# Ledger of designs, part 22: designed miniproteins, single chains

Each design is a single chain, and the fold is of that chain. pLDDT is the mean over its residues in the fold that is shown.

## One batch from the design tools (miniprotein)

Design m739
Fold by ESMFold2-Fast:
Structure m739 (fold): chain A 118 residues (1-118)
Amino acid sequence: SPRDIALGFIDKAIDILNVAKERAKKLSDPEVQERALKVIDEAIKKLNEIKQRILENPDMTPEELIRMIDEVAETVRKALEELKKLAPEYQSWLDTLIKAIDVLREEAKARIRAEAAA
């Protein structure tokens, strides 16, 4: 269902942030590490809040679910871009995660649109 696609996308987005969190724990500067972990944890919290909104509203339209997917993807992209500023040495790896969220976003939106049109 469109709802299951949106929920699955959010779970994958949280997984990407948890992968970034694992790498951030290896940062040698304690102040940079603390800031990086805060950015990631705030993004994960927001994604869980969006997930809860979908769970509490089973009658959400495909268009509303696509808007939730866009909000989740932009939250992840913003967090990863902030991490690139805090840890420039991780830029190439973080760019790979940003590309992953962009691909997953377009796949999820295309699948929701296809199911809504059927």
Scores: mean pLDDT 91

Design m740
Fold by ESMFold2-Fast:
Structure m740 (fold): chain A 55 residues (1-55)
Amino acid sequence: DINEFITNLKSNDLDVQRTAIIEIKAIKDEDTKQAIINAVNKDPNIPPELKELLS
């Protein structure tokens, strides 16, 4: 669920943030992965550093 990834990336727990990045990168369906990355990039409350890790 895209919303769960967004919530985890907004967590103040660095391990939760890293796990979310790893899980997103591990998505083998490129359309699904791109949809999640697009949602992350549209959210102004997610740190830019985490958005860069998904580039």
Scores: mean pLDDT 82

Design m741
Fold by ESMFold2-Fast:
Structure m741 (fold): chain A 61 residues (1-61)
Amino acid sequence: STQQTRDQLEEQLKLLEEKLKNIKSGKASQGELDFWGVKSDEDLKKLEQGIERLKAQLASL
């Protein structure tokens, strides 16, 4: 259903925003950065773009 899809995307968005917040605040460990594949400013921009795409998808529901 549309509601189940929205709930799933909102939870995914929340997790990605928390990830971005921890990276930008310096709270992410080296192991977390390695696991997430965020090794450069370019990788960080890709994460930010992914968040923007999810927000756009939610707005279209």
Scores: mean pLDDT 81

Design m742
Fold by ESMFold2-Fast:
Structure m742 (fold): chain A 71 residues (1-71)
Amino acid sequence: MPIVTPEQVEKAAVRLVIEGKISVEAASEMGRLALERGPMTPQELADILLEKGIISEEQAKALIEELLKYA
C-alpha cells in the first residue's frame, strides 16, 4: 500500500470536511496523527482513528479512498 505524507493527509482531511464525509474534529485528529507519526499508509491512519472511536467504518472507507488519490 502506498504511504501518504502529512501534507497529503491535510489536503484529504480538508476535502472530506467540505464534502461532509467527516467532522472537523476527525480532520484535526488526522492532521495531528500525520504530523506526530510521519508518513503512513491510508489503512494505518484509518485503523488508528477507528480504534479511538473518532470515525465510523463508512467514514474510514471514504478516508482511505480520498488518501489513495494523493499517494
Scores: mean pLDDT 82

Design m743
Fold by ESMFold2-Fast:
Structure m743 (fold): chain A 62 residues (1-62)
Amino acid sequence: SSAEGGRETARAAAEAGASPEDAERAGTKMVASGTQEGQKLGKEAAEKGDGRGAARAAVEAG
């Protein structure tokens, strides 16, 4: 679940215009920390089509 959440978080961040490096960092952090807080926020934003919100949540979490 963490790995899957990390991938979705990274994808959402990149789609919102975050640099590939920032997106990867956010995804890696999510997997390493094991927390779903950033993943949940990023996923919710992505599902609502708020790419910018997803990117922000990913960067803040990671």
Scores: mean pLDDT 61

Design m744
Fold by ESMFold2-Fast:
Structure m744 (fold): chain A 99 residues (1-99)
Amino acid sequence: ALEALAERLVAALQAQVDALLASPDEADRERARELYELVTRPQAEAGALLAAGEATEEEAIRLFGERLVEVAEEALRRGLVSEEQARLMREVGERLAEL
């Protein structure tokens, strides 16, 4: 269940970035960059703590999940993702945070 949700999330976010990048509108391409930067923050933060030895792998995964929920809300507020994409991000993030 969690793996299937994570795969759906990755596919949905990749499709959104690709659609924005394919747009002839420069504003859409800027939105793609903002979305990419926003969705990579949880992995960068969790990865940095793991690399520094300040978190175990399980703690890093939980932090990633917590940050993914926050990012889902921010991306939705900024109009960078759909309600469905934000819901998938929240579901994946909440399940990872419960590990």
Scores: mean pLDDT 80

Design m745
Fold by ESMFold2-Fast:
Structure m745 (fold): chain A 67 residues (1-67)
Amino acid sequence: GESLEAVVEGENLEELRKKIRELIEEHPSLREGLTRAGSEGVGQAGLTGAKTVRLVATEEEGRGEAI
């Protein structure tokens, strides 16, 4: 299966969401995992004010997390 680790940077939550959507478009086989990781990362950024999120996604079972 395909896997990806990516770092996404944005000045605000809307920019982070936009960049994550673009990443999902580039990796359609990882859409489920990247959607999960992106949701987690944006949630963490909203709570902490972080401008950077690190996403890990795998094709198997649509696994994804923010680290």
Scores: mean pLDDT 80

Design m746
Fold by ESMFold2-Fast:
Structure m746 (fold): chain A 88 residues (1-88)
Amino acid sequence: DYDQAVRYLRQGIQYLRQGDYRRALRYFSQSIRLGTRSRGPTDPMVIYSYGLRSRAYRNLGRTDDSQRYDQRRQQMRDRAIQRGQQRG
């Protein structure tokens, strides 16, 4: 359910703002899983959730995980832009 993915994203953002990076990661991971199942990996909300998960990993000192998720987010954005150009 996409609505549930959005609720998990909002909850993750609240924990991220509180400095609870481990809880934020759990919620962002659930948001990504449900959002990807509902609308695919190039959905803007899914891409945004990957960016926030990368930020949470960076704050936990997990630089390699952060870099991997940043690269994945950029790849998904590039694919979304290509699809937009094909429609124009």
Scores: mean pLDDT 77

Design m747
Fold by ESMFold2-Fast:
Structure m747 (fold): chain A 98 residues (1-98)
Amino acid sequence: ALAEAREAAVAATDARIEQYRARRAELRELKARHPHAAAILDRAIATLDRLIALLEEQKARIEAGELVEDLEEEIDEIRRLEQEIDDLIQEAERAIEQ
C-alpha cells in the first residue's frame, strides 16, 4: 500500500538524519581536540546542519503525502551537500594530520 511505502521512506530518512547527527557530534569532538582545524570543522558542521534540515523537510513532505519521485530536486540538493561534506571532512582530516 502507499501508506507502507511512505512509512518505509520516513523510516529511511530518520535513519539518515540520525547518522548525520552522530557525524556532527564526532566533528564537534574533533574541533574540541584540534582547535587549529576549527574553521574547516565549523564549515563541515554548518553544512551538516543544512543537510539535516533538508532531510527533516523531506521527511515532513513525505509525511504530508508527497511522492518520493516529486522530490527529485530536493534529493539532488541533498546529494550535492553530501559531496560537499565529504570534501570538507577530507580537508579537515588533512589539516588535523598536518
Scores: mean pLDDT 81

Design m748
Fold by ESMFold2-Fast:
Structure m748 (fold): chain A 80 residues (1-80)
Amino acid sequence: LLERLEAAAAEVEPEAAGLSTAERMIRGAELVYELTDDPEVRELARQLPPLIEAAAAGDEEARREALRLAGEVQRRLAAA
């Protein structure tokens, strides 16, 4: 899901193909926040960008939390 939203961001902004993995994941979370009709998914997506930034800086706790929230977003959207 985040991968598919990242691909959509790359189509809108062709230069996004040059972004780091963390930058593309942040863009994906921002798109989920903007496009989702589920307020719970929106809150989870809102929490992802700062956690992805911290994880990219080497914070292992932020990395684990980002993976947990991304999985929760994916599960909720798959259930819709």
Scores: mean pLDDT 70

Design m749
Fold by ESMFold2-Fast:
Structure m749 (fold): chain A 101 residues (1-101)
Amino acid sequence: SSRIDEGVLQAFNELLAQIKERAPEIAEKIEKVIESLNAEKPYAAEITEEELSKYFSKGVVDTIMRILNRSDGKASAMELLLVLSDPEVLEKVEAALKAEE
C-alpha cells in the first residue's frame, strides 16, 4: 500500500511501544529510520535474528524473519519498518507476541 491510514498508524505505534518496552535498542533503530524517511540519506541499520532473540521468543522471531523472507538471519531496520506497517503483518506479529506471554 502506498498509503498508511490512521488505523494502521495507531496499530503500528502500539506495536512499536511494545517493542520499546521489551527491546529498546531495536525500537531505537526503527525510530531513527522513521525520523530519516524524508532525508536525502536515510538512516540504515541492520536488525539481526540474534538481537530479536534477546527480547522475543522463537515464535515471534520466526514470524518476523519468515515475513521478511530472510535466510541469513539479518534484516534492515527499513525492511522491518515496512513489514510492520502492513496491517496483516501487524496482526500476525501481535498474535505471536500474545501467544508468548
Scores: mean pLDDT 67

Design m750
Fold by ESMFold2-Fast:
Structure m750 (fold): chain A 70 residues (1-70)
Amino acid sequence: SMEEQIELLRKGLALMAEDVKAWAEKTLTDADQRAALLEEIDRLLAQKVESASTASDLVRQIAAALAALS
């Protein structure tokens, strides 16, 4: 069902975000940059995923947060 597909998308996004957080904790030596990225990811994950479009927007925003570290 569509509800099951959206639930799988939400679970996939949560797993991806946890992997990004784990990478940040191991790789980012700047405490302020690390804290800012972790806070932004938590903020993005608090958004309700109700469609593939919303999921796509969240992925794009996570990618933008990572790019801002350059």
Scores: mean pLDDT 77

Design m751
Fold by ESMFold2-Fast:
Structure m751 (fold): chain A 83 residues (1-83)
Amino acid sequence: SMEEDVEALARAAGYLGREEGEELGLSEEAIEGQAEAWAELARAMTPEDLTMLKARFERRTGRKIESREELVEAARELLRERE
C-alpha cells in the first residue's frame, strides 16, 4: 500500500542519513538529527526531496531509479541489509 511504501521509504532514508552522518564523522546528536530529517524528507516527497532521495539510493544500490516503484524497491533492499 502507499502507506507501507512511505513507511519503508522513511525508515530506509533514516538509515541512509545515519550512514552518511557516520561517514562524515558527525556527533551522535547530529547523526540522529540527520536520520530524522531524511525520514521526514521521505514523508514530504517534495520534488526536491524526491530528487535528493533518488540520488542517494542510486549511489547506495548502484542502479538508476526512474520511478517511485523503483525507489520503494531500493528502500526495501536497504532495509533487508539493515534488519
Scores: mean pLDDT 80

Design m752
Fold by ESMFold2-Fast:
Structure m752 (fold): chain A 90 residues (1-90)
Amino acid sequence: SSVLENLSEEEIALARRLAERAGLSEEEIEQLLLHLGRLPGPLSEERIRQAIAAYLYYQKDLSLAEVGRRLGISPATVSRLISAWMREAA
């Protein structure tokens, strides 16, 4: 799609690896890629992790500890990622 044309092959591959590790389905990964493709500028790994953490916490209703287990990071790091995501979404 035109939205996916806004992402580099490397950004798509990174987002897919992180989302698959987090247990997202193919449909959820496609929706994540569409959302990421609408964001300005090149995507860092941290920015992609922010999007995945916020999705798992708010849309899938997972605890900070469960999101941390899925992403391989501490609950404190998950909290920081979500806070950073919410500040830029406001």
Scores: mean pLDDT 81

Design m753
Fold by ESMFold2-Fast:
Structure m753 (fold): chain A 68 residues (1-68)
Amino acid sequence: GMSKLQEALELLDKAGVAIANGDLALAERYIERLKEIVGEEVAEKLRELLLQGKFKEATELLRETVEK
């Protein structure tokens, strides 16, 4: 639902900001919460995209996953 999409997008943004600030421990906490919404496989792929600085691609994958 839209509430889960909004929650997931906020967690993705917070994880990305934490990575940019070098706070990998905080980023991991947000990724663990994302895992509960999108599952382990998608959460790990999102983590890889964020670590590569591919925030737009990560956001698009997240929307595609949660919308259906």
Scores: mean pLDDT 84

Design m754
Fold by ESMFold2-Fast:
Structure m754 (fold): chain A 75 residues (1-75)
Amino acid sequence: TAALMQFLADAVAQMKTSSPDERAEILNQVIEKMGTVSPKSAEELRELFGKIDVSNDQQMAKFVEKAVQLLSEEA
């Protein structure tokens, strides 16, 4: 939904100034919100979250790209 895409955009902006602990919390919130739209997409993001280092900006960028892709596929 447009609301979830807006939430993701706001989350990305917030993560630029966030600590690793804050980033992990934000990513968990993204996964939870994705689960309300697509449980399958939420599971894919949860698997990716387990593989990334939240202190690594490149890995965080890959997570965001995957979330945007999955949201785009939801129409």
Scores: mean pLDDT 77

Design m755
Fold by ESMFold2-Fast:
Structure m755 (fold): chain A 84 residues (1-84)
Amino acid sequence: DLEKLIKEAEEEAKKLEKEGKEKKDPELYFKAAEIYREVVETLRTGNVDLTGKVLGNEALLKLAKEFEEKAKKFEEKGRKLEEE
């Protein structure tokens, strides 16, 4: 179930973000980013038919873009934390 996968990924990523902030551990932010990148890959793969043709489901493409942006933000937070 895609909806369940997304919900579980968001909950786990939020937990990792909270722990990363409290512990000032950049590795936890990178793990959160990786979870979102896995969601992006799942959404992109699910938006392709059996021949590899993109189905053009606008909602899935928009959601994939949103999660890719979240992953990039977590990667940036982790990198900045490494500089502290």
Scores: mean pLDDT 75

Design m756
Fold by ESMFold2-Fast:
Structure m756 (fold): chain A 93 residues (1-93)
Amino acid sequence: SKERKEAIILTSFAIELAGFVADGKYVHKLPQERVDKLAELASGIYQAIKNKDYEKYHALMDEILALVADNPALLAQAEALKAHGDELIKEME
């Protein structure tokens, strides 16, 4: 069903978002306030996609990219997350 496909895609992307935030905390040792902001933005991105609010999704992804611009490895991960999220949106339409 369409509902099952969307649920699986959203769950997979939620895992990618959680992994990105975890890498910021445990691998890159970001300050807790920055980790908290990444988690807030990741939660917002998930809700935006679930609600089909694609303008909000793009705005929040741009905020993540800006927040990690000073860390090349996290920036590359954030760019990969954006590419996957953009593809997920196309698959849900």
Scores: mean pLDDT 87

Design m757
Fold by ESMFold2-Fast:
Structure m757 (fold): chain A 75 residues (1-75)
Amino acid sequence: MLEELIEKAKAGDPLAISSLLGRYEMAQHYGLELTPEEREAVAYAEKNREKAEKQIYDELVKTFGDKEAIEESKK
């Protein structure tokens, strides 16, 4: 599961990038140590965060068609 997630994130999958960032935030909050592979993947995800967030937002707009509701929920 983790290796597949890292592979997808490196390929530019916005959901995989978001999932890795969420996992990183959880690890930081609970004081858990990340593996070197996880740290590398998180660094890549951070660099691509803005692009991933935009892609997720665009997919939500496409799915729900409600721009205002999605703008409320993204924050």
Scores: mean pLDDT 69

Design m758
Fold by ESMFold2-Fast:
Structure m758 (fold): chain A 84 residues (1-84)
Amino acid sequence: ELEERIAELKRDIDKYLEELRKINPESAQEFERLVKNAEETMKKLLAEAEADPDPFRQELYRGIAEAILEIVLGISKIELDKLK
């Protein structure tokens, strides 16, 4: 289920944000802003998926929305690893 997968990705991102906040609170604040922007883009893509009558394009939009969160998670891990 897409909603469960998105919730799982968000939970993982939040975990890395908490660790980053302990190490570098200024970078954590800026990263939180970028995460918020990514979530708004995801919401837009999911709305486009719901409006599109083509099942292939619906799946594509949903896949891109999920990929955006996975990219954000990947970046958060890279930034955290640089600070270790």
Scores: mean pLDDT 74

Design m759
Fold by ESMFold2-Fast:
Structure m759 (fold): chain A 85 residues (1-85)
Amino acid sequence: SMEQLEEDKNIAKEQLLQTAKALGARVLSIEVYETKEGPKVVALVEIDGERHTLAVLLYKRDGKMVVQVFSDLAGEPLADKELVE
């Protein structure tokens, strides 16, 4: 419910920040959206002086937490990442 949604939003933000760090990107802005699948976090980032968009969608499938990462780098999603607890 509402408490789980806030927790999932925070997890999505953390995953986006980790992805940005792994890419050597500087986060310029960050926004959180609610979708029917789960929270989506979108950030404007800077890599080597160029601006890019990163997005993370967090949802649960078959009892597992799934992190889907999107980027305008090369025009396709970076990867699906499954988190198991």
Scores: mean pLDDT 76

Design m760
Fold by ESMFold2-Fast:
Structure m760 (fold): chain A 59 residues (1-59)
Amino acid sequence: SSLQQQINQSSPEAKQKALQLDKQTDQQVEALLAAGDFDGAIQTGQQGYQQIKQIVDQS
């Protein structure tokens, strides 16, 4: 919820980039979970979260 609030309060450019990356990360995590790669899903989700946080922190 904290990260989503930061995204909503970011510049339009940062918000667009963060939401696009969030969507891409979610799709990748879902694909890995469907393939049974739970460790890969966790790692991908964590990496996506860190990248999104960096984008909104820079706005």
Scores: mean pLDDT 80

Design m761
Fold by ESMFold2-Fast:
Structure m761 (fold): chain A 91 residues (1-91)
Amino acid sequence: MKDKMEEIAKKAEEIAKSLPGVESVKVTIDYENNTIVIEVTLKPDVTEEQAREMALKLRDEVLKIEGVESVTVQLYEKDGKLVIRITIKLK
């Protein structure tokens, strides 16, 4: 189970880093709740519309990963930058 969660986290992080306009990616694995949280901080010149399109693409690509049950997407602002937070729930 841990090895599978780490593999999914790595694949999701690689997908997030491949998106245009990404400044940083933070990954948090919650082994007790079988969840992975990925926070993608976007560059300040990225628009909310572009961020929404990136969030949907990230969600759709992560949903294709084996072992992923669901993906919840949240878009918010922190320190003048847009952040895409995805919460990945595993089976």
Scores: mean pLDDT 85

Design m762
Fold by ESMFold2-Fast:
Structure m762 (fold): chain A 74 residues (1-74)
Amino acid sequence: SPFVLSEEERRLAAEAARALIEEVEELIKSGDKELIRKKGVPLAIAALLNAAVAEDEELLKRAREVMERMEEAL
């Protein structure tokens, strides 16, 4: 089934989600609203998708929180 992922695939998705969250955090810290709008939005969406693929509730929460902070920074 295309909806059943291996443990390795879920771990890679979790790793990607963490890296994407950190990148969005750095964009927020930059204060560059244009850069946040151009790069932050797609990166935050990618973080949410990877956290969902990983089935990691803590990463999903962190991805949602970083998206909310990004929206507040715009």
Scores: mean pLDDT 84

Design m763
Fold by ESMFold2-Fast:
Structure m763 (fold): chain A 97 residues (1-97)
Amino acid sequence: MKKQIDEAKKLVDQLQQAYDAGDSQRQAEVVAQLEKMHNELTGGGSSDPSLLSGDTRIKSTILSQTLSAVRLAVEGSGALTTHPSLAAALASQPLPP
């Protein structure tokens, strides 16, 4: 669990740094990694994360909070438009604790 939390934090930090640096390629890579993690936790983009439980629910909550934290930055930079898959992943209701 700590390993996954650390990975999520690292991805958020990388996304923030990429936005600050204007590195669109790095932004795309980090966004793709976040999308992949979200899809893995939701079983391929399940429409209802409330179906998750136990460790999977905890991981989904952490990832959803992480994605929500960067949502405004992604939208503000236009990265969301260049990554429709991320838009779909974010549209999947994040699991509130």
Scores: mean pLDDT 54

Design m764
Fold by ESMFold2-Fast:
Structure m764 (fold): chain A 98 residues (1-98)
Amino acid sequence: MEEELRRETERITEELRKEAKENPEPLKSTFFDYEFTEVVFVTESSATVRVKDKKTGKEFLLTLTREDLEKLLEVAREKKDEEKARELERLLALMDEA
């Protein structure tokens, strides 16, 4: 059963990679194309959020470290994306209180 589970996991992973070729995976660089739907889990060092791709409507779980959030916040401020900047600041605040 463990061997079958690993084989199925590899198969599913490849199907997801094929699907991701049509739709970019929720990567840190594509974060600005996604909408936060909920915060799933927060620690002092990372936040796991559910994001929705505005183009496809697909939902993904994305884990961002504090360093990732700080870098994305700088990019959001440079782009003048005030909504994304507020979302990122909120996540950083939640991590501080976790």
Scores: mean pLDDT 66

Design m765
Fold by ESMFold2-Fast:
Structure m765 (fold): chain A 86 residues (1-86)
Amino acid sequence: EKVEEIRKEGEEALQRLEEALKNGDVDSARQAADRIVEIAKELIKLGEYELAREFVKRATDLLYKAGHYDLAHELVERYREIVREA
């Protein structure tokens, strides 16, 4: 139940990220990326490591495709820190 709710929130965050990147809205893209990190953190707390990794990879791919390498690097670093603390 809770995992499915978080998965839906993660899909919504990915959609917001994609829309923000298409519109060149870097602030909204950063907010969506931050949301994806929070989604990954909650999934890791629930033991859903593979699902958390999938969301982060999908977000990173979107950021790389849009040329936002610094934001992608920041997202990966924050994810690595969360996994290390788990």
Scores: mean pLDDT 86

Design m766
Fold by ESMFold2-Fast:
Structure m766 (fold): chain A 69 residues (1-69)
Amino acid sequence: AVQAQLNALFDQHSDDVNAAMTAAVQRFPDRQDDIRSVYRDWLLDNGRVRNDAAAQTATDAALANAQAA
């Protein structure tokens, strides 16, 4: 499943948000909604952000940076 592969990618690049998001966009360029939802949930599940609003802000910023690269 796409979500399982995205979770594995984010785990593999847990210390580098730009590498994690770039890898996700390159592997699933047409699945941006799945990338957003899985990364948001991954940040919350791994204690990287304190709430849903922070998770959404961080996810949107990371995705925008990956798309600009």
Scores: mean pLDDT 79

Design m767
Fold by ESMFold2-Fast:
Structure m767 (fold): chain A 65 residues (1-65)
Amino acid sequence: VKIKVYVDGELVKEGYVDEEEAEEILKEAIENGKKYDKKDPEIIKEGNKTIIKFSDGIELELIKL
């Protein structure tokens, strides 16, 4: 799985992780969103791509290869 991290619309990090690690990252991102912002992040799923948008301008993209 390819992961990309955006901050204020700019790509700051990218890499490759396995499917289990991608699921853990998604779970931790949701838990951190609830813990710090007390809001659920916006999750958009389109085919092999999952996009997670946080209210603070951080965006994660997970692409299944």
Scores: mean pLDDT 71

Design m768
Fold by ESMFold2-Fast:
Structure m768 (fold): chain A 90 residues (1-90)
Amino acid sequence: DELRKRAEERVKELRELAEEYRKQGDLGSANAYEMAAIVAERLPKQIEEIKKLLEEGKITKNQAILFIEGITGLAGDRDLEKELIKELEE
């Protein structure tokens, strides 16, 4: 599962950034990266659920795009947002 592997790598990066900022005494940045890591960890399951609802005709393509924008925005992953929206448009 490429999405899950990508999320695991992103979580690791975000937690490493959080630790680095914590060592510098920047607790605000450290806490922000910890929160982003928590969101990123849950992202693959949420994306899978959105795709499943779209495939089953339970949501529209526009609704799926809005949901993806919201959850990827919270994770701070603009590249993933662009990739997933492009996949839905193909």
Scores: mean pLDDT 81

Design m769
Fold by ESMFold2-Fast:
Formats: C-alpha cells, sequence, structure tokens
Structure m769 (fold): chain A 55 residues (1-55)
C-alpha cells in the first residue's frame, strides 16, 4: 500500500541519519572499527523493529 511504502521510506531516512550519527560519534570517541560496526548493527536492528511495529 502507499502508506506501507511511505513508512519504509521513512525508516530508510531514519537509518541513514542514525548511521551518520554513529560515524560522527565514533570519530569523536575514538571507537575501533569493530565497535563502530557494533553500533551500526544495533541502529539497523532498532530501525527494523520500529518499522515492523508501524506496519
Amino acid sequence: SPMEEAIRRQAEEELADLLAFVDTRAQREGLSEAEKQHWKDRARDGVERVEAERL
């Protein structure tokens, strides 16, 4: 449905913003590549859960 497509697009935009936030924060805090990937994975999982709850 058009609403489901809109929700999926919103989730994609939210994920992009969160990933950019993680990259910026990781640089400031001197996180390792593994730690940065861990937080990116958690951000992705979080957005996927919220998307599923909205649909």
Scores: mean pLDDT 83

Design m770
Fold by ESMFold2-Fast:
Structure m770 (fold): chain A 69 residues (1-69)
Amino acid sequence: MEALREKLRRLLREDPELLDRIGTALATGDFALAERLMREAGFSEEEIAWALSDPEAFLALVSELSREL
């Protein structure tokens, strides 16, 4: 979880457009696209599996971290 939070903070600062694309894919149920984009962004298989199992929790975490920046 902590490694995931730091990776999301970096993406929010360095590549918010990529993170937005991942979020849109998860929100629209395009899990194949979400998985591909997350792998390209350097997420681990465990992090990808978690995000695909609970897209709402992933999106909530992104929202939380964006308020902390």
Scores: mean pLDDT 82

Design m771
Fold by ESMFold2-Fast:
Structure m771 (fold): chain A 113 residues (1-113)
Amino acid sequence: NDEEAKKLYREGLKKLKEGDYKEAIELSKKSASLSTDPTLKYHSYLLASQAYFELGDDKEAIKYLRLSVEYEPDPETALLQLSVMRSVSKRQGKDEVAAELDKLADEVQKRLD
């Protein structure tokens, strides 16, 4: 149900802004699971990734970022998003996470071939 999925995504965004990262994660995961729209799946998985980064759960954050990139139809848009997340990771002093994001960007670039 894409209507319910959109509602869950919007509530997840609100929870992320309020600092309720665990609730943002659960709402975004549920939104992604209910959605049949690739664009909404992309945004929902990206929201889960952002919330996991805020919690310091870098492994889950990268996992959900990989899922979000899979649903982005434009590789250039995916590369831009990875660049933004890399900047966030660098700002937070997470050099190993930034390196994993660079590796994911290389994997996306290879898919352009």
Scores: mean pLDDT 82

Design m772
Fold by ESMFold2-Fast:
Structure m772 (fold): chain A 107 residues (1-107)
Amino acid sequence: MKTKEEILEEIERLTREAVEALKNGDYDKAVELFKKIRELLEKYRDMLTPEDVRRIAEALVEPVALAIKSGNPEVLGALQPPVDLIEEMMTPEQVEEFRRRLAELLG
């Protein structure tokens, strides 16, 4: 079993890889990366503190914004489950901050 810090570092690495895949137009890779992020969030949901959730949410802002801007249906479909899951784990204040950051990147 991975430590919590190793799991958080893995999620952050996957979010950075998703940013690069989206910037390169590699939508198949972006879909796979969002699916992996969802699997990690589902598996480790019960061990994440509000501060861990904030850290993950901050890491997701850029890849989520790029996925939305791509308009690719498969990317958007793979994106929705991890976003819904992280928002369920957030406080109302964290959801507002996440959505504000997304709006800033979307223009």
Scores: mean pLDDT 86

Design m773
Fold by ESMFold2-Fast:
Structure m773 (fold): chain A 97 residues (1-97)
Amino acid sequence: SILSEPALITQINNALTAGDLAAAKAALAELIDLKQRHLEDAAPLLSDTERQTLQSRLDTLRVELDAATTAAELAAIKRELLDLDVDIGVLVIRAVT
């Protein structure tokens, strides 16, 4: 089943609390894929520079996730993904206002 964003966030939080780094890492990879879809859906409303900057942030988070070995690193990646989603939302609201 494809998990919703709230279900993925709950799964990440539960895995991190349990010290299950493999489960947290897998759920974070799914969250990155969800944010990639959000960026693609928003892309027609974004400038080329905004799209490239947001895409570079997602690409960096994928590399950081692959290298991550601690709960603290995984929690930092989760925060950066949530910040990225807020930034996409702000740009979308600006474009339609």
Scores: mean pLDDT 87

